# Designed miniproteins, single chains, continued (2): the designs that were tried, part 83

Each design is a single chain, and the fold is of that chain. pLDDT is the mean over its residues in the fold that is shown.

## One batch from the design tools (miniprotein)

Design m6865
Fold by ESMFold2-Fast:
Structure m6865 (fold): chain A 88 residues (1-88)
Amino acid sequence: MGLPSDAEITASLAMARAAIGEGEIVLEGVLSKMNKEDRERVIDAAVRSSDKVVFSNVTEEQIEELKKYKEWEVEVDKEKKTVTLTKK
């Protein structure tokens, strides 16, 4: 099997921190400079571990990738460069 990427390690640490007290995760800049495969892994891991995920410092390309999660409430703020995914 492949070794875990730095992105997967970062996501795991973020989830461990979130598990200490809150049902939402804020991933500031974590998608910056990641390739598409690593971004999809981080997003999937975050979505599975929380009822609400906020992605900060996102590019337009990353916003389009996040919009594909139509089963979630997707809120995009291009001025603030944030995307919020909320589980229903």
Scores: mean pLDDT 65

Design m6866
Fold by ESMFold2-Fast:
Structure m6866 (fold): chain A 97 residues (1-97)
Amino acid sequence: SLSQRLLQVMEDLVKRKNIKESLKEAEEIFKEIGDPLKASLGIMLAYAFLTVGTDLEKLEAKEALVAIMYKVFEGKLLPKSSFPAVSDEVYKLIEEL
């Protein structure tokens, strides 16, 4: 399911595994969902089922997915200050999507 794919993306982001590919996969999942409310619910469910990582690593993964969601559905990237848990490196990769 799309929710299982979002959970896998969040797990890989927490593990620092294939970060660029994981961010791109999240973008494609949100395009496939095509609904910002369903995408938001998908992020919340993936975050709730996330069993790996520290609280800060989980929060960064969640905020990165929220940033990508806004970029996909509203056509704009919110400023870095909106995502204090996201690293500058990850934010730059989201800008490059």
Scores: mean pLDDT 86

Design m6867
Fold by ESMFold2-Fast:
Structure m6867 (fold): chain A 88 residues (1-88)
Amino acid sequence: DELRRRALEVMVYGSVALLSLSVEILYEEDEKKREELEEKARRVAEAIDEVARLLEEDAPREELERAMERALKAAEEALKLVKEIRES
């Protein structure tokens, strides 16, 4: 069950991205920047939840793969933002 394993790996990766954003949100003093980080965190959480839902529903392969791709992109964007903040 290669696809299920990959979906779980994407969910783990997204969870790491979400936790990393959560740390930055805790230490962000600028309200506007905090809101931007919170919006990114929400997008990642929603994408992970969609992958989890599709796994539970035994959704078609193509639909699950599209959800995984969206979650991976959201996580990558979030981690890039975290890296930019930490390197500043």
Scores: mean pLDDT 86

Design m6868
Fold by ESMFold2-Fast:
Structure m6868 (fold): chain A 70 residues (1-70)
Amino acid sequence: SASDLALSKTYVENAKKMTDIIIRTSKDEQVIKEAQELLDKAEENIDNARLVTQYSAELSLIQAEAERKY
């Protein structure tokens, strides 16, 4: 539905912001690559709100770990 797509777009925008924070905060090239791959998956699956929510949650955990370590 249009409302589901709007919700997915919001999560993708948040995923972009989280990925940007991870890139700026993390010193680990593999962590940065994983974050970029999760963002790509969220964008590719924008019509699937459940998958976008899952990828966004995984990015949130990576951001929290990066901020805790660095």
Scores: mean pLDDT 82

Design m6869
Fold by ESMFold2-Fast:
Structure m6869 (fold): chain A 87 residues (1-87)
Amino acid sequence: MEEFLRKKLEELEKEYYKKGYETAKKNSEEEAKKILEEKEKEVEELIKFMDEAVKAGLATEASAEAAKEILERLLEAFKKGYEDAKA
């Protein structure tokens, strides 16, 4: 059911927040920044892949949009954790 998926996403967001927080706390400033940049690039490439999959007829617009939203939300949670750890 939709509420189950929403709760699962909230749990994943919490996990990714903690990962971002720990990345900033446990690594040097330079290393932590590189990890963040790698994660941003990875998510950007996956988002582009979703758009290409729709153009190729391998995915529906709705399924690709939902996947991109999840990817963006997880990245935002990671960044929030990272930034909070640096404050």
Scores: mean pLDDT 82

Design m6870
Fold by ESMFold2-Fast:
Order: structure tokens, then C-alpha cells, then sequence
Structure m6870 (fold): chain A 81 residues (1-81)
């Protein structure tokens, strides 16, 4: 498993505490796609928008993406050389 793959799975697990896992996977996928070409705040906004497009409230979307961002940053830190 790559560091990126580990970070993705950690983010999905964290977001899934607030939104259904399937919805969390879609939002985290949008986050990682956007993060390849954009800074972290833009990627977080893309994830929130994906959750809102899926019918989640702003409050639930924000909590899910805050948890996903924290898990993503922790996974990157643990993989840092």
C-alpha cells in the first residue's frame, strides 16, 4: 500500500463517522483529484461540495471533511521521511 493509498483510506474512515461510507468515498475521491492540481483548502472545498451535491447538510459535510483533512495530514506526517 502506498502512502497516498493509506492517506485515502484514513480520510474515508474519518469522514464515514459523519456521513455514509459510500458518500464519504465520493467526497474523498473528489478531494484527492482536486488536491493533485490545487492547494489543500480548494481540495477540502471540493469534498464539501461533493457531499452537499449528494444531499448532506453544510454542517455534516464540514464535519466529515474536517475529519478527512485531519486524517489525511496525519497519514502524510506518518509517511514523511
Amino acid sequence: MTGSERAREAAIRAASKYVPEETARRAVDAFFRTRQTSPLPVAVSAGIQALRDGGESFEQASLAMAAAEDAYLRALWETAL
Scores: mean pLDDT 82

Design m6871
Fold by ESMFold2-Fast:
Structure m6871 (fold): chain A 94 residues (1-94)
Amino acid sequence: AKVIVSGATGFEPGAAGSVSITADGKVLGTGPATVAADGTTVIGEAKGEVPDGAKVAVGVSATAADGNNVTAAGEGVAKDGVVTATATSNGVSA
């Protein structure tokens, strides 16, 4: 499933990262992600089954410009093979 997360902060534009989709505490899919040129949109492709209409939690992780790992999380809905989410939390690990 294609994953689009908007409203994230602290990412390096163009950085490679990862995405995960979770529902009811179960991981439905994980895959590679890339930070878009705006530094706030993360686009990924999760491998796994995500039912259409499912309300899911999305987590993304990628490198910041300072070399730290940045994470963002939000809720989204799967539709037509695409999960669209808005980030509601951001975190940094050194």
Scores: mean pLDDT 76

Design m6872
Fold by ESMFold2-Fast:
Structure m6872 (fold): chain A 86 residues (1-86)
Amino acid sequence: MEKLENLLKALERLRTLTSDPATQAAIDALIAAIKAGKEALEKGDIEAARNQIATIEALRAASTDPAVQDIGAAAVAVIREEIEKM
């Protein structure tokens, strides 16, 4: 799941570049949702993976940070693509 690992690395890097607690919390929540989505895909749990798509979309809607919005969109696209291959 290289694409999701690359998005996680991008978020972890972004977290080190911000000192804003609200942005750090949004990044931490997005990292957790992407990790849970990756785990669901690895286990073949399509429903759990779909639930993480919904969580990521909610996090994107709640965030004003463009990087959180863009990385969240990329994560949703990757998770959807992997579900369609199952």
Scores: mean pLDDT 85

Design m6873
Fold by ESMFold2-Fast:
Structure m6873 (fold): chain A 94 residues (1-94)
Amino acid sequence: APPTSREEVEEILEAGLRRLEENIRRGEELGVPQEVLDELREYARLLERGAEKVLREGWSVEEVEEYARKAAENGETPDPELTAFLHAARLYER
């Protein structure tokens, strides 16, 4: 597949980060434990790094999905940064 455009990767990243920021804000209002909020902040950082990797390597979302599938088939833990990006991409389409 052709590389996913920079614009599309940036839109996926922006939508994902916006969702995480809203969840953090609402969690703070509801008194969610600090440990859970810190996990959401770390996930935002993983998402940013995943988007950077996809853009740097010129990968398509389909190629990242294929990578995750092959890692799972081999019993390997897929790259958490790429996993975060894939999750954001799937949610962006819905």
Scores: mean pLDDT 83

Design m6874
Fold by ESMFold2-Fast:
Structure m6874 (fold): chain A 80 residues (1-80)
Amino acid sequence: LSEEQKKALLEIVDETNSKLAEIEEKAKAGEISLDEALKQIDALGKETLQKLKEAKFPQSVIEEVKKAIEDYKQILKEKL
């Protein structure tokens, strides 16, 4: 990846992580159900993967990000 692509990837990942943290915090506070939190994570995941695909990132990067999101969902299910 070029330095410009690495920067773009970090920005997308940071934005996604911030939104994931907000969803987790709301679920822990009882503002939303676990089922609702998982739905929001799925929607955010689809949006993130679509952004990477449109930005022409390699399939390997897209698959790695997809796996990270699925792993996070699994961890959240175990925590909550």
Scores: mean pLDDT 81

Design m6875
Fold by ESMFold2-Fast:
Structure m6875 (fold): chain A 96 residues (1-96)
Amino acid sequence: DEKSKELHEEAVNLLRTTAERLLAGEPLGSLELVGVLERAAELLIKAMNNSPEAKKFAEELYREALVRLGLARSPETAAEILLEVAKKIEEFFNSH
C-alpha cells in the first residue's frame, strides 16, 4: 500500500543519502553508521507490516552489514556497503 511504499522509500533514501555523505567526505562515525543501519532495518520491517520474513531478512542483512562496516578501511568501502544494503532492501520489498 501507499504507506508501505513510503516507509520503504525512506529506508532506501536514508542509506543512499548516508553513502553520498560518506563519498562527499563527511566524517561519519561508527555509531552514526550503526544507527542508520538500525533505522533502515526498522523501516523495512514496518514497510512489510512486521512480517516474520521481513524480520529475519532485516536481522541477517543488519548483522552482515555491521561486520562488513567494521572491516571497512575507507569511506568509499563503507558507502559501497550501504548502497548494497539499499539494493537488497529494494529487491526484498519488490519480490514480496
Scores: mean pLDDT 88

Design m6876
Fold by ESMFold2-Fast:
Structure m6876 (fold): chain A 75 residues (1-75)
Amino acid sequence: SLVEELERLGREANELYEQGLLTEEQLKLIDKALKALAAGNFENARKYLEEFLKSTKNEKAKELGKRLLELLDKA
C-alpha cells in the first residue's frame, strides 16, 4: 500500500540521518515530501523532492529521493 511504502521510506530517511548521510534540513525536506504525498499534494511533494535532490551528492540519499519521485509519478 502507499501508506506502508511511505512509512518504509520515512524509516530509511531516519536511518540515513543517523548514519550522517542526511543533514537535519534534508531530513526535514523528506518529511515534508512524505506528508505532501500522503495528502495528495503532488505539487508541493515535487518541490520538496527537487530541493532535496539539489542539496545532496550522496548516492544513497539520491536513491531515496528518486524512489519518492517514482511514487509521485505513479499517483
Scores: mean pLDDT 85

Design m6877
Fold by ESMFold2-Fast:
Structure m6877 (fold): chain A 77 residues (1-77)
Amino acid sequence: MEKVVGVAITSSGRGIRGEGELDLEKKEAVLEGVDEVTGEKVTVRLKVTRKNSDGSYEAEGVDEKTGERVVGLLSPA
């Protein structure tokens, strides 16, 4: 599993920033982050949708706290 740093935005427009782990075989990542507005700890489960030429990954998932859909960008740490 690869260490990543990431940012995500929820369907309501909340930003989440954090670090996590990426499983490239499963195309899944878990991001342990912080809500940029409230400062609360948030865990986001993500599925990798695309690899960019710069080595970053686009991902989609769910904020486990609220059930909101999120889109994220993950970079190797």
Scores: mean pLDDT 78

Design m6878
Fold by ESMFold2-Fast:
Structure m6878 (fold): chain A 90 residues (1-90)
Amino acid sequence: MAREQALRILEALRRAGEEGSVELLLAELRRLEAEGIALAGDLADGVEAAARVEEAGSLEALDEAERAEVEAAIADGEAALREIRELLAA
């Protein structure tokens, strides 16, 4: 069930939050993606893209091609997060 997949993502977020580790979060999301949970992959792509913006200092510090890639990945991650919220709302 899609809701059960969303609950598994929520558990990964909870565990990573307890450790305070973005690396643990990414590792857990990529593991769930490998198990067939596409929403976890979309969310991981968004998290990685947000981290790249933070490292660069701003979205404007990235070149044109990198900005397009990052903006698309962030949008996919936001869409995945919305779907996870909807699934968890019953």
Scores: mean pLDDT 81

Design m6879
Fold by ESMFold2-Fast:
Structure m6879 (fold): chain A 99 residues (1-99)
Amino acid sequence: VEEDIKEAEEYIEKGDKAFKEGNYKEAIEYYSKAIVLYRNIGDPKYDKKIAEAYIKIGEAYAKLGDKEKAIEYYEKALEIYRKINDEEGIKEVEELIAK
């Protein structure tokens, strides 16, 4: 549904704004809402957007000092990138986990 795509994109934008403002918990909530919408659409073309949102959640947890949660969400993104054979995405996430 076109409305669900737009709403998911709006949640990513709200999450990015919250992240820039240092509101990391709020950013996580918005990114999580976007992931739910992309998953509900069920189209594999949004798998990369879901992976990108998981990376953003991981980065927010890292900023909050929750390294364990950060790695958990990076691993979720890594599984998706491996599934879609995105070599650049795999490398990005492996570098984040190694940090």
Scores: mean pLDDT 87

Design m6880
Fold by ESMFold2-Fast:
Structure m6880 (fold): chain A 80 residues (1-80)
Amino acid sequence: GQESLEKFNAEFEATKKEIETSTDIAKIKAIIAKAKAKIDEVLELSRRENVFGAGVVLLVKAYQDLVDLGEKILAARAAA
């Protein structure tokens, strides 16, 4: 429901801020690994339950955006 969506959005924004502000490379890598695992979980559940739609697409995109952000920050720090 809406309450679950609001909780997810708050946790997502907190995770994004943690990636952007963290100086701990291992912590950022752990967040990326968890996001990748969550994408796999969502896609497996979608296939298993035959559930498709905008919600699944948006959720996968949200976690992929976190992975992309984290990898971009790691690359920038490696280049600095």
Scores: mean pLDDT 76

Design m6881
Fold by ESMFold2-Fast:
Structure m6881 (fold): chain A 69 residues (1-69)
Amino acid sequence: MPVDLSEEEAAPLLATPEAQALLAEAQKKAAEAEELAKKKDKADQEKAKKAALETQRLIEELARLLNEA
């Protein structure tokens, strides 16, 4: 099975199942945004922007959670 241990600096922070679940959700949304951005159609570009903004919010939420512990 593929293992997402690329984030050497983030790995210890991802030891928490809660942070791990939130990161998985953010990664899923980020992948969706990237796929939409690759299509380069106006409608897909708008959807990509919305997905990217949502991904950014998820990443900020994760960062705050990790900083607040």
Scores: mean pLDDT 69

Design m6882
Fold by ESMFold2-Fast:
Structure m6882 (fold): chain A 68 residues (1-68)
Amino acid sequence: SMEEARAEIEKLIAELEQETGDPDLVARFREIAEKLLAHIEDPEELLDYARMVAKALRRYWKERQAAA
């Protein structure tokens, strides 16, 4: 359901926060999640995109840490 997909997205947000400790990155993921929720009606598709975005943001964060 959409409600279950929303709950799972909140878990993904919490995981990103715990892993990175970066409030700007977490805020960006939340903003993207809100846009996904506004445009995607299918809960499975919504969750697939949210997981892809979370993975991309984690990769971006790791690359920036490695470049420092």
Scores: mean pLDDT 84

Design m6883
Fold by ESMFold2-Fast:
Structure m6883 (fold): chain A 94 residues (1-94)
Amino acid sequence: SANQERLRAEIDAVVEETVARLRAAGVAPEELARLETLLRIFAGEVKRAKSLEEAEEAARNLKAWLDREETDPVARALVVEAVDRILALYRELF
């Protein structure tokens, strides 16, 4: 539907903006590549989510992974902000 196409485009825009912000913040190339991959996987999971619960579970899993890997605080804050923005976009469908 048009609403689903719009949501997908807005999620992709958040990912691209966040990758650019991580790069501007001076995140190391190896960490940037890893975080970009994780954000794209998360975005894909939200786009395929059949319920808000599935989208929220994907968000919790990504945040838990960032904590376990001791992600740089600046990089972590930018990724968490992106995750919360993507969840807010998904919630607008309900």
Scores: mean pLDDT 86

Design m6884
Fold by ESMFold2-Fast:
Structure m6884 (fold): chain A 109 residues (1-109)
Amino acid sequence: GALEEARRLLERAEEHARRAVALARQGRIDEALRELRRALRDAERLLEIAKAQPDNEELKEIARRAARVVLEAAMEMLRLTPDAPLEHITELIGLALRAIGLIIDVELL
C-alpha cells in the first residue's frame, strides 16, 4: 500500500543521502551530486504520495523526514566542499532550497 511504498522511498532517500555525503568527503563531488539528486527525487515522490492522502499524518511525517534528510545532506556537502567549483556550489544551494520547498509544501497539506 501507500505507506509501505513511502517507507521504501524514505529508506532509499536516506541511503542516497548517506552515499552523497560519503562521496563528498572523498572529493568525488560529481558522484555525490548524482546521489543527492536521487535522494531529492525520492523525497519529491514522497510529497506526491502525501498529497494524495493529506489526512494521513504518518505519510506527511515520512515526506517531511525525507525532505529534511536531503536538506541536511546538501548542507553537510556544502560544509565539506568549500573550494568546489562555483557550478557545484550553485547546484548544492539549489538542491537545499528545493528540499526546504518540500518541507514547506508538506506543512501546507
Scores: mean pLDDT 92

Design m6885
Fold by ESMFold2-Fast:
Structure m6885 (fold): chain A 98 residues (1-98)
Amino acid sequence: SMEAERKLLLVLLYVIVLSAELFVSKRIKENQKDKDKAISEIESILKNSEIVYEKLKELAEEVVKLDPSLRKEMQELLERARKILEEIRKILEEVKKA
């Protein structure tokens, strides 16, 4: 349905946003020499990424309710998003330990 397709597009856009947040977090780790500034910036990114992930979970559930054939694809996208969040958290821990 057109509603399922629109919500699927939003799910994909949120995964792109999370991927961009991860990319920016990696660049901050590599290039920001001020440790306190790096920590603050990555903490802000992580907080925003957690909000995006929660919204992505809600939208994915709505997509599956509208089109159950997309269940496996939604599960794979949610797992990808979860791994991105874990990687951002790991980057933050590595910056704090450096």
Scores: mean pLDDT 89

Design m6886
Fold by ESMFold2-Fast:
Structure m6886 (fold): chain A 85 residues (1-85)
Amino acid sequence: AEEKIEENIKKAREAGFSEEELELIRLESEVHVKLLEIEAKLAAGEELSEGEKKFLEYVEEAGKAIENKAPLEEIIKLLEKALEA
């Protein structure tokens, strides 16, 4: 999964994306992988950890920040907090 994310970042860099846009792509990709893992746990009837619940809360906040056209820096910060939970 991490190797695939780095390959996608390399392709985006070659396509002329900025380093800030590349960081956002990386964070969004890592969040997507973790969301799939959480969805798999829920489908299996497993209980979410407190960290996984905090992850979902930060992802929801990041989604609202994007909808409200928040600065890129704030969106990145929320995604980083999600992944650290």
Scores: mean pLDDT 79

Design m6887
Fold by ESMFold2-Fast:
Structure m6887 (fold): chain A 69 residues (1-69)
Amino acid sequence: ATAEEAIALYDEGRREEALELAAQLDAAEQERFIDYVMEREPLLSREAVRLAIEGRDREALAIYVAELS
């Protein structure tokens, strides 16, 4: 799997599938996916995106809310 495949899923609105695929990527490909998501959602931090990839949605949401505040 590649970052391009995860990005394609994200762009289709299949965000949960994109995050699941991103979790299976190597470190370099995962960073490419994170960079893309941050460009699309500039209010999110890298930490929030990484936590979402790890399936830690509540922790990701808590960081996202703190960044918006």
Scores: mean pLDDT 70

Design m6888
Fold by ESMFold2-Fast:
Structure m6888 (fold): chain A 91 residues (1-91)
Amino acid sequence: SDEMVDRFVEDLEGAIDYLLSQDKVDRETLERFAEQLVGLTEQLAPHLTEEQRERVKEALEKAKEKLEASDNEELKEILLPALEKSLEILS
């Protein structure tokens, strides 16, 4: 549903912005977020229309761009692979 897509996009954008705003986030928290992101994408993917899939992919690509611009190497090491895997699930 559009509500599920809206929630996913808003939650993803908010989480990425929050993580980027922190001076330090522990590795366990980042790894849990990465796992949850992939799991939620897997659960959402079978229920998406083509238009909804493109919206989710755009949000994931935007998140990837924000992370790639960051100087936080640990954040990138953990979250970029999760974003790439989520994009693969939607392909």
Scores: mean pLDDT 86

Design m6889
Fold by ESMFold2-Fast:
Structure m6889 (fold): chain A 71 residues (1-71)
Amino acid sequence: MTLPELVREAALRAGMSREVADEVAAAVDKALPISGIYALTAATETAIRLAGLDFAQRMMDYLGELLQQRL
């Protein structure tokens, strides 16, 4: 699974809409060629802007779980 796919899944698990999850994943995909840290920053900022801080925090918690399950 790619990082954009993991972030999209984490956003959906956090309760974000499919449209918001797709937008957050797209932000990761655009930032990823620059660096992974930029991609995670883009994901967090986009999630806060579109869904708010509580959803962004839940998304990051689920992303952490998904990264652990993959490894």
Scores: mean pLDDT 81

Design m6890
Fold by ESMFold2-Fast:
Structure m6890 (fold): chain A 85 residues (1-85)
Amino acid sequence: SSLKQQITDLINDGILTAIRKNDVKTLDALLKVFNAWGEALEENTPEALKKLLEVIDEVIKENSDNPELVETLKRVKELVEQILK
């Protein structure tokens, strides 16, 4: 779906930006979300999407000092919640 593509694009754009900036902490955080999103896409269940939301919330909490990352992850969270609707 277009929502799934938007989620994938946001995560990938974040990863590429972190690589370009040599921002290892942000890269590690986004790779954790990328892996959880990949698992959610493979399983394709509401339960897997809810697990992804838990991972996103954990990563936001661990990176609350990074407003750009938090904003990107909040957008991803909103798109995931739209899929669950």
Scores: mean pLDDT 89

Design m6891
Fold by ESMFold2-Fast:
Structure m6891 (fold): chain A 73 residues (1-73)
Amino acid sequence: SRRRLMDRIRSRAQRIYDDMLRNGSRDSRSTRAYAVAQAVGDVFGLDDDQVRQMVSMLVRGMPIDDVLRRIRR
């Protein structure tokens, strides 16, 4: 279900974010954007270039719902 999918993305993004902070990343918009983009990439099987594009969109302030709409066919 969509709810289960969003829960998986949220849980994975939180783990990636926590790992990044433990490994010396700053608590910043870029760190949060990377964690979310990587979680989405892992769940949907996206490549590194697609993850990088999502990070760019999120850092520029694009809402997550708009980013997710753009990666869905």
Scores: mean pLDDT 80

Design m6892
Fold by ESMFold2-Fast:
Formats: sequence, C-alpha cells, structure tokens
Structure m6892 (fold): chain A 70 residues (1-70)
Amino acid sequence: SMTKQQQLKKISSDHYNQMVDGILKGVDPSIIQNHLNQSIKYNPQNRDDIIRDVTQLLQQLGVDPSIVLG
C-alpha cells in the first residue's frame, strides 16, 4: 500500500504527464493549464521546479510560456 504522500505524488505525476502529452499534441492551452494546476496542487513543494521544467519544454517547442503560465 502507498503512503498518503506517495499517493499525492502519484496524482501530481499523472497530471504532469498529461500536461506534457497535451503540450506535445498541441491541445487547448486551458486543458494544459488545468493539468499544470493539478500537478502543483498535489505537489506544492515542487511548484518552482514544475514551472521551470514546463517553461523550458515550451521554449524548446517554440511555444510562448505565457499561453500556459498566464
């Protein structure tokens, strides 16, 4: 059985992976933003690392990070 902390980290990771998949597939920015927000919600201590990694990914793909980050 997973601990509560491990369960929350898994939920965060699942949303992070769905966000990355959405970015790569060019889905609507609002869907990507929702997955970003859920990823941060379930792993708030990693907020700055998540935002940094998403910003770098968007920049590598030639997408303006403000479209997702606000």
Scores: mean pLDDT 86

Design m6893
Fold by ESMFold2-Fast:
Structure m6893 (fold): chain A 100 residues (1-100)
Amino acid sequence: MKEKIEKLTEEQKELLKRLEELKKELEELLAEAKKRGDEVAVRVLELLKKKVEELEKKILESESFSEEELNEIRLEIEQIESFLRMVRSIIKLEEKRKRE
């Protein structure tokens, strides 16, 4: 895998870095969801983690990308990032209510 990374464009490296950050955020949120016993959140976060891993694999296994493929990957990453921001906001609101 590392040998393939050196052959990637700067844009592909940026997308991989964003995916790595998303994996870290997903692991933190998944731990919090499990601690809360929120089975629905756990299942959703596990599906998002698999999607992030699939996108990472797609970037690493492809020798070249069209502009359309790069834009598709960017949009998918942006959608996941937006969803995680929403989930974090909900968790913060729930914590505020319990600590009155």
Scores: mean pLDDT 75

Design m6894
Fold by ESMFold2-Fast:
Structure m6894 (fold): chain A 62 residues (1-62)
Amino acid sequence: PEWVLVPDPEGREVRVAIDVENNTVYVGRATPETRRLPDEGIAEILSAVIATMPMKIVEVDE
């Protein structure tokens, strides 16, 4: 799997790992204490990976 860091306009980051062989997408938040990412931000990333390939979504930072 490859970890992708998606930067926000304000410099916030979300870690997303796409595992093609296991059909799994891992999503983790970099700094939830500083400022919680908007749900739309995470949803956009998840939507992008789902649109690219059919995978299960696993929230790592749960």
Scores: mean pLDDT 56

Design m6895
Fold by ESMFold2-Fast:
Structure m6895 (fold): chain A 97 residues (1-97)
Amino acid sequence: AKELIDKAVQAASEGNFDEAVRLAKEALEKDPYNFEAFLTLLEILIAQGRVDEAKKVAEELKKKYPSLQSFIDELIKRMEDPEERERIVARLKERGK
């Protein structure tokens, strides 16, 4: 799963967001409880402005990790802020270098 996550981050850093989403979803298909894959998919969807899809992924994460509900709710709230989206895009570009 880590190899797919690393490839997803690299694809996102190159602006290939559709490939990045595909790779992150594939990582989750192989390990449905992979927290890193869920976070990476959320960051990619936020970076691309796909807020409704990001919210759906966040709800699935909350079902698997109820103790993280407050953290995930704060992430969802920040997804609606355009400045936070720009920060996430910059962070993904840094991670892909």
Scores: mean pLDDT 76

Design m6896
Fold by ESMFold2-Fast:
Structure m6896 (fold): chain A 75 residues (1-75)
Amino acid sequence: MLLGLVSKVSDGTTNPIVLDPSTLKAPMESIKVGDRVKLVHKGQERTGVVTKVDENGFYVEGIPALPGDEVYLVE
């Protein structure tokens, strides 16, 4: 809630990673447990820590990331 606060997305390279079904099943090397990420789903933004990665994709704070979500790696 209060701890980490919102980190501004870094400048330079701010391209979103769009999750495809194939990418979700085979987690990308750039997404690991413990990473802080920003997810955008239908214009709804949320930030959190990746808590689990498996063949079905990855979980942010216990909530599964969905295909089509835009993912940004947060500092």
Scores: mean pLDDT 60

Design m6897
Fold by ESMFold2-Fast:
Structure m6897 (fold): chain A 72 residues (1-72)
Amino acid sequence: SESIQRGLLILRGIEQLAKKKQGLEHEYDEEAMKEAKELLLRLYRGVLRATREMPEEEIEEEAERRLKEYLE
C-alpha cells in the first residue's frame, strides 16, 4: 500500500529529525527527513488556515518560520 509505505517513511523521518536534534551520531536518511519536513510544513499551513484569517502568502511564510523553529 502506497499510503502505508509513505507513512512508514514519514515516521522514519520524524525519528531521524529527533536523533539529529539530540546530536546523536548516526547516518541520517535525508529522503525520510525531507518527507517528514514536508508533512510538518503542510500541517502548519493547515492549522494556520483553520485558526487565522490571513493571506495565503503570509500563511506560507509563517508555516516555513515555524518549521525552522521546530528544527532548531
Scores: mean pLDDT 78

Design m6898
Fold by ESMFold2-Fast:
Structure m6898 (fold): chain A 69 residues (1-69)
Amino acid sequence: SVEEQRQKLAEAGLEKVRRLLEDYNAGKLTEKQIKDAIEFAKTLESIAKELGNDELVKEAQEIRDELEK
């Protein structure tokens, strides 16, 4: 179903943004890459809210907050 596909995409997005946070913490990201990672995390949060997945919303928000430091 479309909803099942969106859920899998959101889970893949969470995996990707976690990797971006790891690279950020390792000092591997440029200022532009950090900005792009924050935008990606915001997009993931919006998708998670639309899916009603509160756990994924929380995870995306926590990662965004860490990237904004």
Scores: mean pLDDT 85

